# Designed miniproteins, single chains, part 49

Each design is a single chain, and the fold is of that chain. pLDDT is the mean over its residues in the fold that is shown.

## One batch from the design tools (miniprotein)

Design m1797
Fold by ESMFold2-Fast:
Structure m1797 (fold): chain A 56 residues (1-56)
Amino acid sequence: GDAEAERLEAEAKRAAALGDYARAAELFTQSAKLSPDPARAAEYRAAAENARRLAE
């Protein structure tokens, strides 16, 4: 649901702030799967892709 997606988004942002971009990508991917809003889900997928790029 929305609350769980937002919680995972907050954890993803924390992981990214610590330089753990692989973890951030995983958490953003999970946020996208749990978001019922297709626009919000697309934003989470874009964030996951950016985090994966930084992890490489």
Scores: mean pLDDT 85

Design m1798
Fold by ESMFold2-Fast:
Structure m1798 (fold): chain A 89 residues (1-89)
Amino acid sequence: STAAEILRESLEEALRRLEESESPVLAELARAARRGLEAREAGDEEAAARAAAEAEALEAQLTPAEIEEIEEIVEEATRRARERYAEAL
């Protein structure tokens, strides 16, 4: 359960931070990823496929600096989620 909670909170935090990025492509990528997650939860296969295609196209546009920003945001989000559940470990 703790691992699943860390994963869920890490994804949620990372998406929030990416949506606030100064990079328009990172903000768009985060929004596409969020739409994909929401579509999958709703069972909307067409919307999920469209969001996945949008995310793939945006990923192809990423610069090395933007990839590094994603890595930093994901690592920070994971670290914060782990800290919240440290007492449960």
Scores: mean pLDDT 81

Design m1799
Fold by ESMFold2-Fast:
Structure m1799 (fold): chain A 81 residues (1-81)
Amino acid sequence: MSEEELIEKMEELAEEIKKKIKEAKEAEAAGDEEKAKKYKEEALKKGAEFGEVYKEALELGHKEAVEKGEELAREVDEEIA
């Protein structure tokens, strides 16, 4: 995978994770524990996929993709908080 493709994939996954975290929080606030659990599980699966893309960037030595991945991970952490 090219550095550009890794960056695009991580950006896509980070957006999906943030959306699922937001949906989980809204479901939880509405008292829909089953929906909240489903969205949290979907976010975890996307998070694992993000981690694999980030690991590939590290192994290939794509410094810009690694830096972008770290930035995106911080944004996801802020959404969780």
Scores: mean pLDDT 85

Design m1800
Fold by ESMFold2-Fast:
Structure m1800 (fold): chain A 60 residues (1-60)
Amino acid sequence: SAKKEELKKKVEALEEQIKILEERKELAKKTSDGEKYIAEGEKKIEKLKKEIEELKKEIE
């Protein structure tokens, strides 16, 4: 169905955002002031993972 295809595209977009945030966290580990960026990145990743779980419940 079209709705399931739209939900799958949203999940893919959120997963790509998580990947970018995880890459930014790894880069932040190499900087002297990275702790704040790592903590903010982890909070954003957690929020995105929860959004993905809710979307996947609608797809399943």
Scores: mean pLDDT 80

Design m1801
Fold by ESMFold2-Fast:
Structure m1801 (fold): chain A 57 residues (1-57)
Amino acid sequence: MEEEQIGLMVRKLQADGVSLEEQAKEYEKQGKLDMAELFRTMAKVVANGAKERAAQA
């Protein structure tokens, strides 16, 4: 349930052209440090996936 909700938020942000890192900074400014860390971790995972895809393409 929570994982699905986070997945939908990530897809919406990507569709709107909002960076996961920028969203993490926004949560950090709001004092939501747990959400900020989560989004930063997701940004790193996405970046690593993109690097792996590019290396195999």
Scores: mean pLDDT 68

Design m1802
Fold by ESMFold2-Fast:
Structure m1802 (fold): chain A 58 residues (1-58)
Amino acid sequence: TQELIDQAFALAREGYEAEKAGDYATAAELYRQASELLDQAGGHRLAAELREKADELE
């Protein structure tokens, strides 16, 4: 569980950097991957927020 959370936050951070760089397609993909891992770890609220963020970027 903690490993999934750590991986999800790493992906979310990469997504945030991509978004800051204007690479919205990469950011959306990374946010979706982070969301999937958070759902697996039981972090459903944060997973939903990241999925919503990804949808807004596409």
Scores: mean pLDDT 82

Design m1803
Fold by ESMFold2-Fast:
Structure m1803 (fold): chain A 91 residues (1-91)
Amino acid sequence: MEIERLRKEALELLRRAEELLREARRALEEGRYEEAIELAERARELAERALELGKKLIEKGDILTGIGLILRAIGLAIEAERLIEEAKKNL
């Protein structure tokens, strides 16, 4: 089913984004600022893709799941931007 495929894809993107953000925080703590920026930028890109899938879920009638995915994706994108800003201050 198309809705189930979109949901599974969005959840996997969010999971990978969360993993990349954990790696970015570790890189930042270790003074690897350039690596922290690269990891956080990748996490932001995955979160943005998950947000677009959440919008598609809303269009297909899975409104509550779509909204939940969008909110999670926004949260991860904000966290990624904060990490990028912090790392850039130390370059």
Scores: mean pLDDT 89

Design m1804
Fold by ESMFold2-Fast:
Structure m1804 (fold): chain A 57 residues (1-57)
Amino acid sequence: SMEEQELLERLSELGRQLRESDLSEEEKNAVQKEAVRLVLQGKLEEAIALVEKALSK
């Protein structure tokens, strides 16, 4: 759907920001792994919220 595409684009941009962030590689890997798990379960909004929370520190 159009809404799913917008969520996927937002998640893609957040993933880029996560990779470019000053977080440790261990933290980046943990967040990325959990975000992928949520996406595979169809929980796109939860995956977005997880990455946003990690970046907001």
Scores: mean pLDDT 84

Design m1805
Fold by ESMFold2-Fast:
Structure m1805 (fold): chain A 88 residues (1-88)
Amino acid sequence: FEELLKGADEQAPEIRELLRRLREAVDAGDVEAAERAARELGRLAAESDPLAEGVAKIGVAVIVTSLRNEGREELAEAVRRAFDEGYA
């Protein structure tokens, strides 16, 4: 169990940093940077423990929903697609 907690701690900080970078890219209107961050989040989510994976999935879903509420549907779909590409 200690090894699982250490793994989650190692992956969760990286996922949180990528979620922060994704939000910054979105706020800056940098579609390319947002797609790169989302794709990396997808890759890490696929390789992570279930808790860290959940954090990545929920974080991206919140950002995508926020973008749709702002009328930024194209960017929301680009972020979602990039995450799915990384996860696959």
Scores: mean pLDDT 78

Design m1806
Fold by ESMFold2-Fast:
Structure m1806 (fold): chain A 78 residues (1-78)
Amino acid sequence: AAELRKRAEELLKEAQKLKEQGKYEEAAELAEEAGRLAEEAGDNRLAATAYFAAAKAYELAGKPEKAEELYKKALELA
């Protein structure tokens, strides 16, 4: 189970780097995948953090509907 958590953390680091480069859609997709892997690992706090990061990135990418969906998911897991 530790391997899924480590991969989620790696994806979040990649997403952060992409966001710093203005690649918001790609950053959002990686953060969303990190959230999914964290949920599978049973790490709801990491999953909430990842979905919140994905929501922020989708918002910056001009996709508010996807952002709202992920904000709700993050709040439910936190």
Scores: mean pLDDT 86

Design m1807
Fold by ESMFold2-Fast:
Structure m1807 (fold): chain A 95 residues (1-95)
Amino acid sequence: GMEYLSKKKYEEAIKEYEERIKKDPKDAEAYNNLGRAYLEQKKYEEAIEYYEKAIEIDPEYYKAYGNLAKVYLEQEKYEEAYELMKKGQELYEKK
């Protein structure tokens, strides 16, 4: 069904980004994209882990802050989300 096809699509995307990270462990964009794939599956804990890893590799990667904030909004952690959005905006304005 459509649910099965959607799940397989995310599993294939995850595998591609995992292979990308294996070739370049400092690829912050690949970690950010892994976080997004997990977020779309509502796997919030895994999404947080990968977005935090993207930020660890590139602390100026403003997109990862915004994406991490979205996870916290889904968890109704509004203060944490707001602080992350503010940090992401500050980094974006610096570029």
Scores: mean pLDDT 83

Design m1808
Fold by ESMFold2-Fast:
Structure m1808 (fold): chain A 62 residues (1-62)
Amino acid sequence: AGGGGYAAGGAAALAGDDAETAARVGKISMEKSGGSGEGGYLAGLAAAQGDATAAHRYGKMG
């Protein structure tokens, strides 16, 4: 669950999508994987920015 949203958020951030689009993509991905949405998106975004601590923390929320 958290892994799917994490990957979707990171991919959106790397693709240069705006934060709103990245959050929407992360939410849809988490809904399909049975996750909780925002945590996975935020974990992916933080990981793309190199913040491993924030990425791990947000990943646990999803």
Scores: mean pLDDT 57

Design m1809
Fold by ESMFold2-Fast:
Structure m1809 (fold): chain A 61 residues (1-61)
Amino acid sequence: SRREVAQKLLQLVEGKLWDAALRALDANRHLFSSEEYRELTQALRSKDTESALKLLQQLSK
């Protein structure tokens, strides 16, 4: 589910596994809006831990 994917992405980001997080996001792109996907991709590509965690915490609700 969307929540479970967001929780997995949180674990990957906390572990600094950026490439794995990007692949997991791409595999589950259909669960996110175009805006959410864009924002997450930018945060993950820039390795912006703060922005990525904030976005994923919102999506985990």
Scores: mean pLDDT 85

Design m1810
Fold by ESMFold2-Fast:
Structure m1810 (fold): chain A 69 residues (1-69)
Amino acid sequence: VAALADYIAANTGLPRALAERLARLAVAQSLPEAEIRALVDAIVAHKIPYEALGKALGVSAATVRKALS
């Protein structure tokens, strides 16, 4: 979880606390490394963190927004 949170923070610019919440959500969804890389790419491609995160994690943007609140 810590290494994943560091990876997300470094590649997305999210604050560490939010990166840790997102890392826990990704682990709960049992995402493999390739899907986590796709998550980072989706954030960059869409420039809308909640929508991109929701698509990559297979949940709604509202779910991601609530998890990061």
Scores: mean pLDDT 63

Design m1811
Fold by ESMFold2-Fast:
Structure m1811 (fold): chain A 70 residues (1-70)
Amino acid sequence: MIEELRRKAEEAERKAEEYRKKAEEYVKKAKEDPENVSKYVGLSIRYLGDAVQNLLEARKLREEARKLEE
């Protein structure tokens, strides 16, 4: 069902943006709190990884939807 694939892709894109935002917040915290920089940088990297994973999933879902439209 094309609509389900599009909906899932949109959800993954929203999650990617949320994770990217959180990664930025942790980078800011690392700059403001040097004693905990390694902790905040680690969290930022993990959230960036989650964002990338969701973007890749969204791309696959959109490709599947396009193939079904063809």
Scores: mean pLDDT 83

Design m1812
Fold by ESMFold2-Fast:
Structure m1812 (fold): chain A 50 residues (1-50)
Amino acid sequence: AQPNGVKFSDEEQQAIRERIERLRKNGDDESADLHRAVALSSGADPEKLK
């Protein structure tokens, strides 16, 4: 299905990125990958999650 465009502001995408980075720092790479995949499927910009 075609995405309905980006639903996240720059601040929201940074918050998602920080959550993913925190999970990876805590050794929870599986949860970090899952959160990233969910964010991308919801229309997050992959460039904003780096």
Scores: mean pLDDT 74

Design m1813
Fold by ESMFold2-Fast:
Parts: C-alpha cells; sequence; structure tokens
Structure m1813 (fold): chain A 63 residues (1-63)
C-alpha cells in the first residue's frame, strides 16, 4: 500500500534531504507531491513537519 502526500513548504527546501525513501515531484514553487510506502509514511510525515512542511492532502493508493 502506498500513500500520496501533497506537501507545502514555507520556503525553498530540497525535498530529497527530507524524504529519502519515496518519490518526490514538484507541483508548484513551494508544493510537492510525495509517494511513499505505508511502512515509511509515519517517518516521512514526521520529517516533513520537522522541516516546516504542511501536509495539505493525503491519498491512499491500495495495491
Amino acid sequence: MKYKLTVEFPGAINPNDVITSGDVKQISPNKYEVTVDINTVGNDRSAIEANGGKIVEEKVIPQ
């Protein structure tokens, strides 16, 4: 099972320094789409929030 997170950062942050276990795609200047596995999503959420990111949308991709 995978999770697709839409994340907003307040400034220019390298998302690969925050999320090393998933796929990261920039949607807009401060908004990113992150696809992570259920086994890492908890750690990824914590890392995003610790770096000032806000999770504005979360979708589950069943497999």
Scores: mean pLDDT 75

Design m1814
Fold by ESMFold2-Fast:
Structure m1814 (fold): chain A 119 residues (1-119)
Amino acid sequence: SEKLAKEYVERMRRTFERMVRHVESGDPLDIASSILGVSTHLSVEKSDETLSPESREELSEVLQRAIDAIEAGDVEEARRAFEEYIRLLEEVLPGVISNMSDEKQQLLKQGIEDMKKKE
C-alpha cells in the first residue's frame, strides 16, 4: 500500500540522516559504523530479486556513491546520494509492495516497527 511505502521511506530517510550526522561528527568509530551500515544495505540491495535488474543497478550505484563520499569525508555528497536513493526508492517501492501478499506486507510492517525501535 502507499501508506506502507511512505512509512518505510520515512524510516530509511531517518536512518540516512543519522549516518550523515555520524560523518559530520568526525568520530572515526561513528564514521566506520556508518560505512558498515551502508555497505550492509548495499549487499542486501544487490541481492534483492524483487527489484527489476535496472532498478537494482540504479539503487546500488547510488549507495556505492554514498559509501565513496563517506570514505572521502564529503558530507554534502553523502547527503545528495542518500536523497537520490530515497527519491529512487519512492518511485519503485509502491510497485514492489502492490505485488506483495498480505503475509509479506505484515512482515514489512514488522520490519518498519523494528526500525522505529532502533531510532
Scores: mean pLDDT 82

Design m1815
Fold by ESMFold2-Fast:
Structure m1815 (fold): chain A 99 residues (1-99)
Amino acid sequence: SMEEEIEKIQKFLSKVGKKDPEGLEEILKLVFDYANNKEFELVEKTFGKEAAELIKKLHELGENRDTTDDEELQLELGKAVIKFVEEWYKKNNLELPEE
């Protein structure tokens, strides 16, 4: 279910935040800034095509907030943050926390 997927995302991000709270905070800021500023081309160049597609989806959900389910927005935000964490850790040669 969507609720189960959100719980899985929250558990992973909680582990990231415990290991690297400053890094997670920086990633959260980047995700919101890129979505709000429609920086899709910059995201594709910096974090890859999949990350750019997630930011575009998040932007579209934000623009349609009145018709978007809170759970769907939470799920898509979580997916974007996880993808950014994965790409950020990869770029900086950092190890992701174990599932």
Scores: mean pLDDT 81

Design m1816
Fold by ESMFold2-Fast:
Structure m1816 (fold): chain A 54 residues (1-54)
Amino acid sequence: SELEERLQQAREDYDKFLEEAIEKAKTNSDKLGIEFDEERLRALLRGEPLLPKK
């Protein structure tokens, strides 16, 4: 389906921006003095279940 092809392309484009979003989040966390959890952010951005901090 054309919709499925467009969704696949959109996901590929989204992956390119994920790295930029993560880099910006890390920079902002450093400025705010907050701990940055890259794995948790990646899971959130991909709609995967978040693991609790152990």
Scores: mean pLDDT 71

Design m1817
Fold by ESMFold2-Fast:
Structure m1817 (fold): chain A 100 residues (1-100)
Amino acid sequence: MTPLEVIRRVRAIIFYTLDKIEKAESEEQRKKAIETGKKRLDAYMTELREKLPEEKFAKVEKIVDEVMKALSDPSLTLDQKKEIVRKGDEELTKIENELE
């Protein structure tokens, strides 16, 4: 995949993880959604590390880490998690646009 395609998949996985958290009926389901999301993201982040300049990769990694920490944080409301995902997606989209 191109770096652009990998970033789009990273963004899709984050939104999918958020959707699974919102639909989770138990803490166990929520934890499983987060774990599955992290595993999928790790594979694409490994690919992206090889394909991006170190500076750009570091920016993506920081955004993804901040978003996933927020999604895993039980002290944050769903609305706060949605806002953090929205801001993270905006920053990832800016990086995506720099690759075109």
Scores: mean pLDDT 86

Design m1818
Fold by ESMFold2-Fast:
Structure m1818 (fold): chain A 80 residues (1-80)
Amino acid sequence: SAGLEAIRATLAANKDPVFRVAGRLLLEAAEEILELIREGASEEEIRRRAEELERRIAERVIEELRRAGYPEEWIEALEE
C-alpha cells in the first residue's frame, strides 16, 4: 500500500543503521503476515511464521549492532 511504501521510505532515510535495518525487517515481516492472512492461512501457520520471522529479525539486528560497534555486554543481554 502507499502507506507501507511511505513508512519504508522513512525507515530508509533514517540515519541510525540499526534502526533502519530493524524497522525495514519489521515492516517486511508485517507485509508477509498480512499476505498470509489474505491468503487464508490458519492461525497456527501465521503464528509459526511470525515466530520464525522474530528469530530472523533478532539475529539480523544483533549482527547490525555488532557491526555498528555497540558494546558486546549489551548485545549478550539481548541474546541472553
Scores: mean pLDDT 74

Design m1819
Fold by ESMFold2-Fast:
Structure m1819 (fold): chain A 82 residues (1-82)
Amino acid sequence: SKLSEGVELYEQGKYEKAAAKFEEAIKEDPNNALAWTQLGLVYYKMGKLDKAIEAFERALELDPNNGDAKTQLAKVKEAKAK
């Protein structure tokens, strides 16, 4: 799957390629909260803080009880404020 390919690329530190695979997964299923959470994590690793915030906010819109996405969103917002 595109998600599995993205995770493998992320584990290799190939963040730009990982982001592209997660974006492909979202195009196939835009309601996949996990794909949005993974995209947020990879954007955060790349220092793309605004894009990371947008991705985590979308993940929480789809799954409001996602504690991991809430924690990561708070962390990225704090990093951007500094």
Scores: mean pLDDT 86

Design m1820
Fold by ESMFold2-Fast:
Structure m1820 (fold): chain A 71 residues (1-71)
Amino acid sequence: EKKKLLEEMADALEKGDKEKALKLLEEYYLISSGGDKEVADIAVAVFKATIETEEDMKDEAEKLRKKAEEL
C-alpha cells in the first residue's frame, strides 16, 4: 500500500537511515510507474541528492507524512 510505504520512508529518514529510505522510495516508484525501473532509478538518484543533510532528511520526512495523509 502506497500510504504505508510513505510512512515507513518518513520513519527511516527521521532515524537517519538513508539506505532504508532509498529502498522504500524505489518500491514506491516501481508501484507508481507500473514496474518502470528507469523511472525508479531516476527517482532514487534525485531523492538521494535532496537528503544530503540531517535538515534535508527531516524536511523530506515531513513532506512524505503530509502526502501519506492525503491518501
Scores: mean pLDDT 79

Design m1821
Fold by ESMFold2-Fast:
Structure m1821 (fold): chain A 65 residues (1-65)
Amino acid sequence: AARELAEKGIELAREAGASERGVEAAMKLLEQGDYGGAGIAAAMMGKELGNEEAKRLGVEAATLA
């Protein structure tokens, strides 16, 4: 579901070197039930880091939310 994909996308972005602030902001969206927003945040971090897997998962989460 959208939540699980957003969580995975955020984790991959974090592993790829995303800023702690960016990860915290995305996790806060998850805590608020904004799975679409969390997915977009993960996709943006993936794009900035050149991590296509994090970007793809974030986009998929946002689409399913």
Scores: mean pLDDT 83

Design m1822
Fold by ESMFold2-Fast:
Structure m1822 (fold): chain A 97 residues (1-97)
Amino acid sequence: DMSQIVLQMQEAADNGDAELAYRYGVQLIELLTQSELENAKTEEEKEAVRLAAEKTLDKLDEAYKAGKILRASEVLDWYYRNLSELLRELARKRREK
C-alpha cells in the first residue's frame, strides 16, 4: 500500500501533475500516521505522531499553493524529521522529571 502510493506520487511529480502529486502526498502522510500510531505506546507519543502529520501537511499545502511539486522522498523526510524532533523533546521532558 505505502510503496504503491510512493511510486504513484513519484510518477505524478515526474509528469508535472502538481494536483495529483499533492493528493498522493496527503494519502502518504495519512498512511505514515496510521502506521506510527500503531507503534506509539503512550498518549503523549500518539499526540507527537498527530502533530508530525499536521506539520507535514502544512508544508505540503504551502508547497502546493506556491506552485511547487513535493516528491515522496521530501514528504517522508519532513514527516520523520518532525516526528523525531517531537519524540526527542518528549524524551527530554521525561528525563527532566
Scores: mean pLDDT 84

Design m1823
Fold by ESMFold2-Fast:
Structure m1823 (fold): chain A 109 residues (1-109)
Amino acid sequence: NRSELEEYLKEPFVPKAATQKETLILAKEIAIDTALLMVRNVLGLSDEEVEAIREALRATLRRNPEKTTGGDIVEAVGLIAQLPKEKREEILEKLKEGELTPAEVVENK
């Protein structure tokens, strides 16, 4: 698709703050995908396990894009990927339901 700059120039009346939020969400989604690619290759996670983590983190990001930092994403991915399967599934369910944030995963390690 078109870059943020190209869309901004095409639609100059769109508030810059709204465009910045969209770019922030996209950049953080890329951070999720990059962290997952790295842990998949290092830890030998299945595609299904990788997708479960991705879906949970994208759900938390969409709820609070400004409160979910790239650092919290990377650290949470690493911590979750190293958990036993049963504990991982529990944490991912809580993240999807909004009962837990990536920052709280980092704090409770």
Scores: mean pLDDT 72

Design m1824
Fold by ESMFold2-Fast:
Structure m1824 (fold): chain A 67 residues (1-67)
Amino acid sequence: MEEVVREAAREVAEKARQDGYSPEIVATLEAAANATGEELKRLFLKLGSQAPDLAQEFVDLVARRLA
């Protein structure tokens, strides 16, 4: 499960970089791609506050991979 979440974070980070999001938002996603457990949850909550659209895309990608 966490591997699927981290893989989705990597994809959203690359998309955010290509779409010109701030380096801070990209760094949050890259940190999430390398995080586990409580740290991953904390970074996801931070992303939801900074970029709700990217947080939604992240949730959608995880849901699709688990289906």
Scores: mean pLDDT 76

Design m1825
Fold by ESMFold2-Fast:
Structure m1825 (fold): chain A 96 residues (1-96)
Amino acid sequence: MIELVAEYIYARVRGEKVDLKTELDAWAAILGGMLERVARVLEKYARENPDLTVEQLAEILERIVEKLKEMGKFPIDLSDEEIENLVREALEELQK
């Protein structure tokens, strides 16, 4: 799941045509839009960091999922602004 989201974000930012949308749409339906909302925020970060790898995107996603588990919440329970704050916090931890 996380690797598929990372590959989808990478493909979108780099303009590659990758047939991952069907799988991501299915997972988004299951997780109440989790993948789409997180992907949009990470896509912005990936555009600002052209040297960012798929592996690094997957690591950021893993940290966000860990934070959500600690909070006892899913992204559907959060606003877009709260998701952006979680992404920013995860990025700060990885840059240290």
Scores: mean pLDDT 65

Design m1826
Fold by ESMFold2-Fast:
Structure m1826 (fold): chain A 85 residues (1-85)
Amino acid sequence: MEKEEFLQKIIDGLKEIYEDNRRLVEEAERLQKEGMTPEEIDRLGRRAYEVEKKRNELKTLMGKYKLSPEDLEKIAEFIEKLRKE
């Protein structure tokens, strides 16, 4: 796989992870206004764990592929851009 193609796949994966995290935060804020139960907190935690698991898998893949610090910075900048939209 070419480096550019690989970086794009990582960016796409992080984009999905970010979107899932944002939806989890929105749901948590909604439940906080309504009064969260321990069960609802547990469900959000499990979903957040699955997102973190995918993030860790991407980190492992990045390490295996030997990304440079500059490549990692580009990925981080892209994530920050997604946060601000």
Scores: mean pLDDT 72

Design m1827
Fold by ESMFold2-Fast:
Structure m1827 (fold): chain A 64 residues (1-64)
Amino acid sequence: MEEERRKKIEELRERLKKARENNDLTEEGLVYREMRELGDPEFLAAIDGPVAAGREAARELAAA
């Protein structure tokens, strides 16, 4: 059922692009969450870099 996964990934990519065009941060967050739940390595690698860095910085600032 690889095709179903691929279709889902394409839909998430399209939704993310639309959310960015509309500056809809809530939609962006939801799309990222769904990407993580899918566990696609390409998506995880893409979001882990900048997202992990930003999240870690915010987390430490909030915790301090």
Scores: mean pLDDT 65

Design m1829
Fold by ESMFold2-Fast:
Structure m1829 (fold): chain A 85 residues (1-85)
Amino acid sequence: MKEKVKEYFDKAIKAAKEGNLDEATRNLLKAIDAYVEGKEEVTSEEVARLIGRLLRVMADLLEGNYEEAIKDIKDFEKEVLERLE
């Protein structure tokens, strides 16, 4: 599962570099789905945090702040991968 999560985050970063909000969002949702499927238990608070991260990235992309969006995606990836360890 970790490799699939990483692949989706990498695709989201590429989409963000291109300013493609739709593709970045889809790949982040796929990363979240892969992460949740890789976990036996996920709390409502954890889901809320994942959604919060997604909304932040979407806001950055909508504002045309692609550098900040890429940074936020990378921070999001680190947090998710650390929780899978």
Scores: mean pLDDT 80

Design m1830
Fold by ESMFold2-Fast:
Structure m1830 (fold): chain A 55 residues (1-55)
Amino acid sequence: NKEEIEKKIEDLENLYKVSLENAREEAKNNPKAIEEAEKQIEKEVKKRKEELLKE
């Protein structure tokens, strides 16, 4: 069900945005920590998207 997979990807993208905002708020005095957290979140979301679509 490609439609269901696409829906899950949208949910992941929304979670990514929320997680980024939270990370920025928590570590706003440490830009390196924010940057590392953002990369980790982006990597995780990208991996899950690829797993959902890729056989």
Scores: mean pLDDT 75

Design m1831
Fold by ESMFold2-Fast:
Structure m1831 (fold): chain A 87 residues (1-87)
Amino acid sequence: SVEELEARLRTLSAQAGDYLVEAEKAFAAGDKERLREVIEKLRTIREQYRELSAEAEKLGHDDLAERARAFVETLDAVISELERQLA
């Protein structure tokens, strides 16, 4: 249902937010190992947003699919920046 998909989007967004805070803390501390762990978690969340977007689109919930796709694009940019910080 659309309610289940919206709940999944909210859960993923909360998890992504928590990991972004952890990434900021790891970067400030110079903790490269923790930063790598956070990047891996964000990659997993990005894939879950892609799955949500595809499922929402298939069910005709285009606005929800677009919102999930926007989060994929945001995480693509964030992950790329965090990976640059590891180099």
Scores: mean pLDDT 89

Design m1832
Fold by ESMFold2-Fast:
Structure m1832 (fold): chain A 80 residues (1-80)
Amino acid sequence: SEKDVALKYTVEALLEIGEATDKIIELRKKAKEELAKTTDPEEQKKIEKELEKEIEKIDKELKEKLKELKKEYEEELKKV
């Protein structure tokens, strides 16, 4: 049924969002620990830029996964 397809999509989307969120939390925690170890402004800036870059990569990968799931959802809806 259409409701079963919607439920499956919602669950899979939430799992992907959860996984991405956990990765970002761990990256922020690691960056905070690294920032605490240095007083060099250039090194701090490098740590912050690397964190931003890694988060952007995770966000991009999540958006692509969600787009793919949405396409699968739309194709399954056509079958119901």
Scores: mean pLDDT 86

